# Ledger of designs, part 25: designed miniproteins, single chains, continued (3)

Each design is a single chain, and the fold is of that chain. pLDDT is the mean over its residues in the fold that is shown.

## One batch from the design tools (miniprotein)

Design m8832
Fold by ESMFold2-Fast:
Structure m8832 (fold): chain A 95 residues (1-95)
Amino acid sequence: MENVEKAVEEARKKIEEAAKRSGGKIVNEAIILTVDDSVELELEYEEFIGKMDDVKEKAAKIAKEAAQKGWSVVVGIIELDEETALGVVVIAKPK
């Protein structure tokens, strides 16, 4: 669990930094974890801005594809205004 816990903490930090940078509010966070916590993990980071529904759909698609590969994913949705959101996806995969 230590490698996965560290990856989740780093991912949450990136989401918090994105929220502070954008001046937005974190309105949703999702975590999808694998059970393989014994290997060294590589973090992949993606940000995208769009309409709230489009951002949620894109984040869900990326998270689903990564989870299907057996990778851990942390998703943050940051509300920028009534219609606009920033999606942050952090994928933790074996090195």
Scores: mean pLDDT 78

Design m8833
Fold by ESMFold2-Fast:
Structure m8833 (fold): chain A 86 residues (1-86)
Amino acid sequence: MEKVEELRKKVRELMDKLIEAQIDNDPEAARKYGRELLKAVRELIEATDDPEILKEAKRYLTFISLVSPELAREAQELLAEIEKKE
């Protein structure tokens, strides 16, 4: 349980950084934080089957796919993995 909560916190912090990079129109930072967020979300969905947490993960992956076209494929693949758990 503690590991899952730490991953949730990390995902929220990375999401905030990604949003800030989008506001600042910083494509390098957006790409960096987007990739780190994808990795953290992957770790989160591997660590839990909690439907509430999986819904949060789906929201983050959807946002990544909208703001980072180069990461959209990987984000969609992770969305499919979550749907298999639902």
Scores: mean pLDDT 80

Design m8834
Fold by ESMFold2-Fast:
Structure m8834 (fold): chain A 80 residues (1-80)
Amino acid sequence: LTPEVREETARVLREALPAYEELVKEAEENDYPVSKLVSLSVALRILAVAAEIAGDEETAERLRRLAERLDEIAEKKEAE
């Protein structure tokens, strides 16, 4: 990635964080199927890797925490 693309990638992902947080909140409040929860978790982890490659460790950590919250919801649903 060029420096310009790395910087823009970090910015775009950081600006999208509130939308991802809202998505996880919707998953907590609604009866999402386990397959959807797992797919969203995988997608957020891929985005976290992109943030890390772009040099934004804080955004990467936040995305990983959101993915972990989705994993926890999925585990609870499978147990119940």
Scores: mean pLDDT 82

Design m8835
Fold by ESMFold2-Fast:
Structure m8835 (fold): chain A 62 residues (1-62)
Amino acid sequence: MEELKKVIEEIAKLPDDADEETRLEKMQRYLEAARKANSPIYPFLEKVLAEKLGVPPRPPPP
């Protein structure tokens, strides 16, 4: 579980103005690690990360 937390934290550290290409490359590397570590969590993590990097389902309150 800690490995997944680190993956999420690393993605959160990504610059907000970074190119989608750069974000996707980082994200894919982490998804690949998560897939190898925890296949049952991989699909959920992929969805959550995609929503966070692309368009979050729920914007943070002010």
Scores: mean pLDDT 59

Design m8836
Fold by ESMFold2-Fast:
Structure m8836 (fold): chain A 97 residues (1-97)
Amino acid sequence: MVEAAELSAKAYLALLAEDEEALREYALKLGEIAGKSEEEVEESVARGLEARRAHLTPERRAEILAKLREEIREVEERLGARELAEEFLAQLEALEA
């Protein structure tokens, strides 16, 4: 469960940074955990990048970052993954700077 939350956070950061290679890597790992095919993952990545380019305003970017912070805190509280949560919060802060 922690690994899936970690990959999800990293995938969202890569999507916001438009790092297609990193996004694809994390999305493929998430798809494997979720039992999805590579084709389904690639389609999801393509749709995510298209939506980010067409619809992701600075306001929506801030909303996504806020939601990721909430999810990371929930993982920390439920699974005791404090060090992992701190690493992701640092990555989110770097992306905002």
Scores: mean pLDDT 67

Design m8837
Fold by ESMFold2-Fast:
Structure m8837 (fold): chain A 70 residues (1-70)
Amino acid sequence: LDAEQLAALRYLVELGLLPAEYLAGLRPGDTGPAVRAAIRAFQRVAGLPEDGVLDAATRAALARVVAQSR
């Protein structure tokens, strides 16, 4: 995972959409489908297209929501 993907995973865990175990590396090979499902779930809540893609809009929305959740 690159730095942008890792940041997105951390945000998804912070929002409760992805289990923290995926960040802990308990099963590194199993992250793909669960990550895409978490991205789609976030996109649904944020009112974005549910394509499961970490585009610029999805990444910006994740960072913004996490910053505002404190």
Scores: mean pLDDT 70

Design m8838
Fold by ESMFold2-Fast:
Structure m8838 (fold): chain A 81 residues (1-81)
Amino acid sequence: SELEKLIKKAEEMAEIARSLGYDDVAEQARKLIEEAKKLYEEGLKSTDPEVRDKLFEEARKKARQAIALAFQAIIDYINSI
């Protein structure tokens, strides 16, 4: 699914941020990714389409926030060299 791919991309970007020495940002992104995964699992278990869609949207928001944090750390690193 597209949401699973988004979560995977967030995990990869958080690892890049940590490899560059941005441990605090990587940890914040990891927590957002864990929240996104929990929301995604809850959405998969939901039989109500409205509840499922809301859970998937919240999971997307958390994954996007993690990506934004990691991306900003990468940009900050590039600007420091």
Scores: mean pLDDT 88

Design m8839
Fold by ESMFold2-Fast:
Structure m8839 (fold): chain A 64 residues (1-64)
Amino acid sequence: KKTFLVIYKGKAFRVTIEGEKVTAEPATGVSLDEAQEGTLKLLEYLEKNPELLPKVQEALDAVL
């Protein structure tokens, strides 16, 4: 199980990846630095797992 705090379209979200399952939920009270760091970590993970990119985008757009 992998969890990332991310900035997407100006809003903070928590993205959770379990195998091929991707979920996203809004995150409040998150520091900008923490969310920026988490976004870089998620992008690094997606570079190694490119098949998850459309699932991550879909999950984030669904909760935007």
Scores: mean pLDDT 81

Design m8840
Fold by ESMFold2-Fast:
Structure m8840 (fold): chain A 70 residues (1-70)
Amino acid sequence: THPVIAALVARAEALVREAYAAGRISEEQAARALALLRRARAEARSAEELASLLLEVADLIGRPGSAFAP
């Protein structure tokens, strides 16, 4: 794993955990976001691929009720 990718993913994971601890996102949203970040850490080989996964995480944690609205 590239050190820069690992650092960005770690920062995003911290933000997800902080949002969950603050009650801003559901447990399901937190679990999905952390799963996407785990995937990004393991599989992202380019800045574009990393950016796509991080945007998906941002969308998931930034939209209240996304876990209940298919």
Scores: mean pLDDT 69

Design m8841
Fold by ESMFold2-Fast:
Structure m8841 (fold): chain A 108 residues (1-108)
Amino acid sequence: GEKTKEEILRLGEEIYRLFREAARIAMEEVDDSQLLRIIGIQLRGIGLYIDAKRAIEKGDLKSAAEKIIEMAELGLEVASLTDSPEAKKIAEEIRRLKKKVEELLKKL
């Protein structure tokens, strides 16, 4: 229903924001050798977010949820590249939000 669509959109927006913040922190704290990896992960995550929003517009909530979960996993991968306490808090919040998306996906 419409309420499920709004919830998936909200969760996707929150996860995307946290993903971008994790990437920003990682890029400031990693060695140059890891920068290309982080850039690649960022490009993939942005693409997944765009595709998720398009899926929501088309009413394909299952595809949208699956793409948001994949974007969350990329956010966790980026957060794991640093020992930053801030990145660890972001990772915990991404895991919490990802679990909510997974619970919604089971109902689709």
Scores: mean pLDDT 90

Design m8842
Fold by ESMFold2-Fast:
Parts: structure tokens; C-alpha cells; sequence
Structure m8842 (fold): chain A 73 residues (1-73)
């Protein structure tokens, strides 16, 4: 089983946001995602479902977070 995290973002020029993943063991990993200039982008990250606890997207460098969704298969 796998959990897919999809973040929909709007980029107003060269931009970035932070993706924070919390794992079932309590580990937190923060990644800076850099985006090309454009209207809207989908960022997809996959995590083993047994290791996934939560995901958070943080607006940092000009990207606007429109939505964050998780789906487990």
C-alpha cells in the first residue's frame, strides 16, 4: 500500500514552497520544492502507507498553496 501526497500550487515567477512530511515513527522531514515560473503545478510525492502519518505544505518563496490531498492505495 502507498500514500500519494498531491500539492497543487500556483507559481508567480520563480518560486518555492516547503513540504513537511511526518512519518509514523514521529520523524519529520522538510523539503524545499522549487518550481519553474507558470500558472499552476501539481507536485506528487509517494510514501509507503505504513510509514505515512501527515503532510503539510508551507508557503515560503512566492508559491501559493491551493490544495493538499492524500490518497492511500
Amino acid sequence: AITSVKVRVRAEGSSEFELKLTYADGTVKTSTVRLPAGEEHDVLVSVPADQFKSAEAVEVGGAKVLSLSTTTH
Scores: mean pLDDT 79

Design m8843
Fold by ESMFold2-Fast:
Structure m8843 (fold): chain A 68 residues (1-68)
Amino acid sequence: SMQQRREALERARTEAEGAVVGSQSVLGSKDDGLRASQELRDRARGRSPASGAAADRMHDWIENQLAS
């Protein structure tokens, strides 16, 4: 349903943003953030194609920010 799709997309975005914050902490690393983002993508793909696509876009954004 549209409700489930929206919830999955919002959750993937929030979790991906948390991974970025974690990777930027004093004890967090770039690798930790990227790994967490990949796990979010894997979980999101298990719910719906739309959820997976949103997680993929967020993961790409995180990688681009951390690589720059």
Scores: mean pLDDT 63

Design m8844
Fold by ESMFold2-Fast:
Structure m8844 (fold): chain A 55 residues (1-55)
Amino acid sequence: MEEFIKTIGVLLSQDLGVSIKEAEEAARESRRILGPEASGQEVYDLAKEIIEKKL
């Protein structure tokens, strides 16, 4: 599970230019909202939306 959040966080950080910590927090929040069975794509999409609302 930790590796999953780290992977999504790195991808978000690279794609959106935010810090890895901010990306990981968004990914973690997204996973909490969607649940532990959510796909990586679903977690990424919601986390991206969360980050973009702050930009």
Scores: mean pLDDT 79

Design m8845
Fold by ESMFold2-Fast:
Structure m8845 (fold): chain A 86 residues (1-86)
Amino acid sequence: MELEKEIAELETRVEQLRKRAEDAKSRGNEKIAELLQKGIDEAQKYIEESRKALENGDYEKARKNIKRAKDVILQAELEVERMEAL
């Protein structure tokens, strides 16, 4: 229950990163778009592994992948904010 809610929240955050990547690409900022896309791809991998682990009853694996997805999203957000502040 709570793990499914955390995964849904992470999927929402990934969608926000996709919107930012589209905006960056539209502005001609390919480096920011590529950095966001890398973060999206990596986070999506961990989100999918979390869902798969939940379906298999592997709550430990689900929690670890949720944490990894959160860390990846946060790292991408921080790096982009740093680049945009220039």
Scores: mean pLDDT 85

Design m8846
Fold by ESMFold2-Fast:
Structure m8846 (fold): chain A 67 residues (1-67)
Amino acid sequence: MKVVFARPGPTIGGLLEKEYGIPPGAVLEVVIDEETGTATVTSTETGISFTLSAESAENLLKLSTPV
């Protein structure tokens, strides 16, 4: 299990605001379970949580700034 706190980059941040209501610059908690190949992403400010594949979560992190 890998836990990363990250701030989405501008392009991904805009998508997350539109789709999930996550405000720009909000810090996300990304929990990657490599054993199941899934990840849980949670906005610490809004409490909104959604599930991604581990690969999609790693791609999100590549487009984000680690905290």
Scores: mean pLDDT 79

Design m8847
Fold by ESMFold2-Fast:
Structure m8847 (fold): chain A 74 residues (1-74)
Amino acid sequence: MTLEEKIAEARAWIDRQAGQLPSPERAALFREVAERDVIPAIEKYKDNESKLAAAFTGGVLRAIAEAELGDLPT
């Protein structure tokens, strides 16, 4: 799997998870945090599967936490 393929799969996964959130604002926040934290981690650790898996998991957990705890614009 290439770096481009890994990024495409990560984005597809982010889109699926965002689609399950109860509001468009929550979905947008999740996408923003996931793109900020997950995609750069994939690029940084592209040649190390263990580090990539850890960074992906950490980024996902952070995106979920920020989506649940973040202040939404009114």
Scores: mean pLDDT 69

Design m8848
Fold by ESMFold2-Fast:
Structure m8848 (fold): chain A 94 residues (1-94)
Amino acid sequence: RIEELAKETENPDKRLSALVGLAVEIANAPDAETARRIMEEARKALEKTGLSKEEVLRDFLLIARITYFLADAEGKEDVAAVAREEIERINKEL
């Protein structure tokens, strides 16, 4: 969950769990618009954690990659496309 991202920044294992949980939430979105909204909220939450820009981008990339894998596996092409677009955008900034 988004609030959990800010809480777990000091524990790598718990932070990874929070990132994975958020990716699952985005992958379960009913449509592409909802997925985009949750991803934008996740990005804003990560930016508020005090992490470096590179760390924020790497965390967001992990969320997007897991979201793509889960959405693609479930046949949610709309949500998978949203995750793919975000992966490409982040890779250009890294």
Scores: mean pLDDT 78

Design m8849
Fold by ESMFold2-Fast:
Structure m8849 (fold): chain A 73 residues (1-73)
Amino acid sequence: SLSARQKALRDQILAVLRAAGEPLTAEGVVTFLRSRGIEASLAEVTRVLNTLAEEGEVVRSVDSRGRPVYALP
């Protein structure tokens, strides 16, 4: 389960994925959050994204370069 901080970060990540309108890498999500004044480590963002994927809130796939990417269903 996610901590209180990670649950808050979850809502911010979901908002980023909605705003992007395209699949993002975890690094892409970190960069997008930073552009909104939100500081989070790559490790924290990756952990939350994988939890959201396990819960069905986010779809995890791979891009043309074989990198994990995440998008809204």
Scores: mean pLDDT 85

Design m8850
Fold by ESMFold2-Fast:
Structure m8850 (fold): chain A 84 residues (1-84)
Amino acid sequence: MEPKTAAGKEAYEAGLRGIEAGLASPDPRVGTAAALLGIGGQTSAWLGDKLLETGSASEEKAKEIQEQGRRDGEEGYRLGLEGQ
């Protein structure tokens, strides 16, 4: 899935980093939590783009959703690294 907005791209990339850090963690509990946060970032990137495409959300609201996804992805990345 290709993000359409700058905020969506940031959320998607942060989410991917969180997933990768989670998968690299030797602790399955930390790895699972990090990967789920990363998936959340990618999901928020997609959801924001979809809401904009369907006219179901304003640009401001879609950006808020995608910015939250970026924060979730970054938190996942942080947790995954701490679990290594």
Scores: mean pLDDT 80

Design m8851
Fold by ESMFold2-Fast:
Structure m8851 (fold): chain A 82 residues (1-82)
Amino acid sequence: MLEKAKEIAKAAVERAAEKAGKEAAEKAFNDGYKRGRELVEQGLSVEEAVAKVDKETADWPPELREAAVAGALVGALEVAEE
């Protein structure tokens, strides 16, 4: 599951980079990744962590939101697979 999530995240970051630039796309992914990890470490499930990041980024540009949510999934799964 984690490897597939990383492939999905790579595609999301590439789409975001085309619209908002590479640095903005990578920052969105990294912010989501860190947040997803933190939420699972605090006791949330992977699903709850991803849903929370999705809600927190609802007002972001769609491309950056997609990158952040994909990052949250990768980060959350890495903590859950300990």
Scores: mean pLDDT 84

Design m8852
Fold by ESMFold2-Fast:
Structure m8852 (fold): chain A 76 residues (1-76)
Amino acid sequence: MKEISESVSRVVGASLRVISVANELTDEEKAQALLDQTLALIKDFDSRIPSLDAEEAKKLADEVVARQDALVAAAR
């Protein structure tokens, strides 16, 4: 449905942004840390989403996206 699909789309978009930033880093340890954190967030989101309604999914997506945006902001 549109409501849950929108939340999933936001998390996917933020995840791709973190992966893109990691690929641009020359610091291998920093790049690996970004990838590991992003994968952990995706795994947690994926495991929880089937049990959530649209409003709960939006709140979880907001939390995951905020964490991913913080990872991007911390990268150079």
Scores: mean pLDDT 78

Design m8853
Fold by ESMFold2-Fast:
Structure m8853 (fold): chain A 64 residues (1-64)
Amino acid sequence: MSEEEIIERIMARTGLTREQARLILERLKATGGVLTPEEVQRIMEETGLTGEQIDEAGVIYATS
């Protein structure tokens, strides 16, 4: 699956903007799709995203 296709799926399922979807995708790429609870908490604090949105993005990345 292309990077743009992953971004579109994240947006469709989470309601995130393209910019927010790209930011979480970059984090998932950096970690190989595996986020620790500490990394999830850090992303939430830095971006204002919910844990559910981050988790859904991770599932989309893993199944792409």
Scores: mean pLDDT 79

Design m8854
Fold by ESMFold2-Fast:
Structure m8854 (fold): chain A 79 residues (1-79)
Amino acid sequence: SAAETLAFAERAAALLREELRRRGVPEDEIDLIVGLLLHEARQNPELSHEELLAAVRRVMRTLGVSEEEIERILAEVRA
């Protein structure tokens, strides 16, 4: 559902925000990244959790987050 998709995206965005802050990424860049994720979830509420996870993985990978850290974040989001 749209509500489930948005809730999942909001939780994923919150976890991504905390990880990026821990790495010292500027707040305006964090806002841009998580804002894009939330905007995508709002515009495409039909997206599955798997499709949103794929988008999150791609963004984190582009930022140089390790696969181990990505899996940790995603496991927490899925739980």
Scores: mean pLDDT 75

Design m8855
Fold by ESMFold2-Fast:
Structure m8855 (fold): chain A 77 residues (1-77)
Amino acid sequence: VKLSEEEREQARETARQIAEILLQQHKSKEEAIKALLEAYEQRKKWIASSSASQEEKERALALIEEVVRLALELLKA
């Protein structure tokens, strides 16, 4: 699935907000990363179990993957 430039910018903004919130809520970067990865696994499971079309599921997975990838980069910095 190819994300649009607008979707990538939205993912970047979402990732920044998530990283900021996680760092405020957790004592360490390691705990923040663990929480992010746990949420990502739950989200993937939810998308896979939905009644959406295969194309919609693939797009949703691509979007959340990009958000998580960017958030991890911010948390590791």
Scores: mean pLDDT 82

Design m8856
Fold by ESMFold2-Fast:
Structure m8856 (fold): chain A 89 residues (1-89)
Amino acid sequence: GTLEVTLTVLSSGSAVQVQVEMVNKGNTTGSVVVRDVDTGEVLASATIKGAGAKKTLTIRLNKPKVTIQAHGVNETGEEITKSLTAEAT
């Protein structure tokens, strides 16, 4: 596919920190929405043009554990979903 989403846990002590990276290799505009799976809260969103454009979002929560879902979509109907559970250390 032309959309790529990567989730990375960043160690941050008592807080959960997650990096979300989106790459759009297609020729159409894409978007990504990041949610807390337990609450449904939108934590971040971004729009990214095609032609290899890249966007990075950092999510920080004062929670001991969170499951996040990043859902990407583009104008051609391509979809990608990535989920990750992160725990504070």
Scores: mean pLDDT 78

Design m8857
Fold by ESMFold2-Fast:
Formats: sequence, structure tokens, C-alpha cells
Structure m8857 (fold): chain A 87 residues (1-87)
Amino acid sequence: SLEELIEKTRAFAATLPEEHRERLLEFVERFEELVKRGASEEDIQRAENLLSRVEAAAWFAQQDPERYGESYERTVEEAERELEELL
């Protein structure tokens, strides 16, 4: 469910360094705004895919920030842009 996905992502964010945590939580907040807006099921599914991409990128950056830090930043920037287009 969307609620479970949000809870899972917030729980994961709590394990991250402050900078990554704050950005991931902001992304989750924007995702919740999309749901509250009454967006189509298609747009919600697209946003869920973006959230999953950001979560995966954050996980890799947490394991090896020197190797994946830049990829995480790029992934979040791209996901934020795509999510804004849905809002």
C-alpha cells in the first residue's frame, strides 16, 4: 500500500546521514502531496517508481558514499524534477 511504502521509506531515511535523510523525507512529503491532490492512479504509480529509485540510490550511497554519492545526487535531482511535473 502507499501508506506502507511511505512508512518503509521514512524508516529507511532514519538510518541515513542527515543530508540524505532530509532530502529523502522532503521527497516523501512531495509524494504525499501528490496523493492528497487526488492524482490519477497512473501518476501515483509513476511517483512510486521515482520514490523506489531514490530509496535504492540512497541505500547505495549509504554503503559507499565516495562511489555512489554523485549518482545519488543526480538520481534525486532527476526524480524531483519528474515529480514536480506530476504536481
Scores: mean pLDDT 78

Design m8858
Fold by ESMFold2-Fast:
Structure m8858 (fold): chain A 73 residues (1-73)
Amino acid sequence: MTELSRSGRGALRGFARALGPAAANRIAAEALKKEGKITRGDLIEAAVRVLGLDREEVERIAREGIAADEAAA
């Protein structure tokens, strides 16, 4: 069973918000190739690989998504 970490879920929501659901689904599909727990880092690597975006931009989107999740809790 593959499970997203708390930070991973926040990052994925950030990607969906900033890049749209199609891009977020592509990132999730790439990360889900890994067995076991998927971390924030795994999702950032998948986004950089799949979308060819600047790592700084991907990390910014992930941080914003995690912060929004924490603020909503």
Scores: mean pLDDT 76

Design m8859
Fold by ESMFold2-Fast:
Structure m8859 (fold): chain A 67 residues (1-67)
Amino acid sequence: SMEELVEEIVKEIAEKYNLSEEETEIVLEAAKETAKETEDLSEEKQKEIVRSVAEGVVFSLKVLKKL
């Protein structure tokens, strides 16, 4: 399911970037919202966009930690 795919993508990203539980929750919320906003697209395209958005959120969180 798309929900399982979103959770898997977020888990991979959390492990890759050593995210905290709080950071992981923020990324997961953004990823779930992105999946809802792109439900009219193909599953393959949704996965690409979800992954891209999740990576962007991680970048933003890392920048905020330095401020």
Scores: mean pLDDT 84

Design m8860
Fold by ESMFold2-Fast:
Structure m8860 (fold): chain A 97 residues (1-97)
Amino acid sequence: SSVRQISRQGGSRMSQQSDNISSVLGGQGQQTRDNVQNFRARFIQSVVSGDINSARQYYQQMVDYASSMGQSSGSQVAQQHAQDMGQTGQQTISGIQ
């Protein structure tokens, strides 16, 4: 279905962006990637189930976590990837409304 396709595309893009954050943060990025992937999985499940409020919550938690890790490392690139993830989540939510 279109909802499944949008969720799959959003999830794939968010996975790529979390990989980019992990690459920028080096060894510390592995834990960051795992945590972001957990938020992403909950976000995608919420989107697929039509729970848009939970989807917004998990997407925001994912972005906030990634942004915090980028700020802690002082990495502008990691912060930019966190913002890109935020945009991807917003586009995914908009696509299913």
Scores: mean pLDDT 71

Design m8861
Fold by ESMFold2-Fast:
Structure m8861 (fold): chain A 74 residues (1-74)
Amino acid sequence: MEELEEELLELFLTYMGRLAANADDPEAQLALSDEFQARVLELERRMRAAGLSPAEIAEVRRRVAEEVEAAARA
């Protein structure tokens, strides 16, 4: 579980950094959004396969979102 949570956190941080680097390129931002969504869905599938409930997956996503927001504010 910890490995999947860390992987999701890295995915979010990478995505945020790439969005910032491409702030003036809406086509690149759309492509990045599509890639990010596909990778999030794959990680959620792996979490479900590992036996996590929908509530546990939502809690992992909530913790990752808080860490991403904290990093963005720093």
Scores: mean pLDDT 81

Design m8862
Fold by ESMFold2-Fast:
Structure m8862 (fold): chain A 95 residues (1-95)
Amino acid sequence: MTDETIERLLREYAEELARLRAEEERVLATHQPEDPVVQEFRREGMGRMARMFALVNGKSEEDAERAEKLVREAMEKKDKGEEARKLLKEAYSIV
């Protein structure tokens, strides 16, 4: 990637992350962190960010979908640290 592409992606990531954090704060105002609603929101949010990065970086719709799925799987396997880390690294290789 070019330096300009990296800078743009970091800016867009920061904006989306801030938006998702604000939305998570609203959900947490009425739900506990371990609530299934909050857990699902976090999984969806992380997946959407991965998909957004892949698309903005000019990756195919198939690659974007795969990155989203890998991040969601990593979130589900959070108790298996090394396996989750491997899935996240694979997702990062796509974006």
Scores: mean pLDDT 72

Design m8863
Fold by ESMFold2-Fast:
Structure m8863 (fold): chain A 72 residues (1-72)
Amino acid sequence: MVENIAKFILSVLNDPHPLSVEAIARWFRYIIEDSGASRETLLEAIELLYKKGEIDEETKKRLVEALELALS
């Protein structure tokens, strides 16, 4: 599950158009509703991407902000 969510996040980020925090939050809401993934699972997916060097620190912060917005 975590790796599949991480791959999905990467596919969204690799779009040639930069996504707003609000747009990313919408995708996180979709993942939560469709897969039943918890906040903890999404945080693990974000951390996995960061540890693998697939995202930088700025992108990680933006993803965490989007996740908190999605849960509001």
Scores: mean pLDDT 77

Design m8864
Fold by ESMFold2-Fast:
Structure m8864 (fold): chain A 61 residues (1-61)
Amino acid sequence: MDFDEVLEYVRKHFPHLDLSDPAVRARLRAIFRLFDRDGDGRLSEEEFAQFVAAAPALLTA
């Protein structure tokens, strides 16, 4: 999954997050980079599963 696909997932499942806010986008990019272990700008299926498992803790207060 690329970053645009992650943004679509977040928009659908975390609609309370303002994706037009640069701070929110910066945080999502940081989380994406944390799970993009290969640095290729894409999450594998396993890396995306780890992102989804961590997302409630990382994207909510």
Scores: mean pLDDT 73

Design m8865
Fold by ESMFold2-Fast:
Structure m8865 (fold): chain A 68 residues (1-68)
Amino acid sequence: MRRLSKSELEELAKKYGVSVEALEAIEGHIIAEGRRLTTEQLKKLAELYGVSVSSLRKAEREIVKLMS
C-alpha cells in the first residue's frame, strides 16, 4: 500500500468536511492493520474529531481506493 500525500489528504478533508488529522488516523490504521476500520473504531474517531461516522466511512472508502 502507498501512503497518500498531504495534498491528497487535504483535498479529501475539504470534500467530506473532516479534519486532515482524522484522515491521517484512518490511513495509519489501514496501513497498520491491512484492513478498513470497524464501526466501533470509526465511532471513536468520529467522537474524537467531532464529525459523523458516515463522513468518515465515505472518506475511508476514498482513502482505500487511492492507496490501491
Scores: mean pLDDT 82

Design m8866
Fold by ESMFold2-Fast:
Structure m8866 (fold): chain A 79 residues (1-79)
Amino acid sequence: AARAEAELARAEKLLDEGKTYLSQGNFEKALEKFREALREAERAGVLAHIEGNQPLLDRAMRVEEEARKLIEEAEKKLK
């Protein structure tokens, strides 16, 4: 439980770092951070599933969806 929560918190921190780079116009670094956040959220989701923690799994899925949308936004800014 605590491990999956820690990995999810890390994913959320990576999203915040990416949003900071996005606001600064550093789209390449923003994209890198959002991709890292997606990977950490996916890992947290796997751990939550193994632990049978449905609320944590739902939270991980929401973070994955936000990361995916921010990746699309950052990629569009590079065009």
Scores: mean pLDDT 84

Design m8867
Fold by ESMFold2-Fast:
Structure m8867 (fold): chain A 83 residues (1-83)
Amino acid sequence: MEEVLEWARRFAEKIKKKADEIMEQYKAGKISKEEAKFQLEILLGLALIALGVVKIVDPENKEALEILDETIKYLEEKIAELE
């Protein structure tokens, strides 16, 4: 389903952009490590929900699933940088 794939791409783009903004705010001293980690964990939760939804509604959309899995790994990497 093209709509699911387009949605997944837009979702991933927005989540990655938000994650980058959070990390930049942290590096600039505008937010604490705890605040950055908390915000990234919320984004991770949203990405996990999105992956679950695609698995239910369009389980054969491998490209959408791969994009969301990559987004989850990207967020896990950013969270690990804060440890």
Scores: mean pLDDT 88

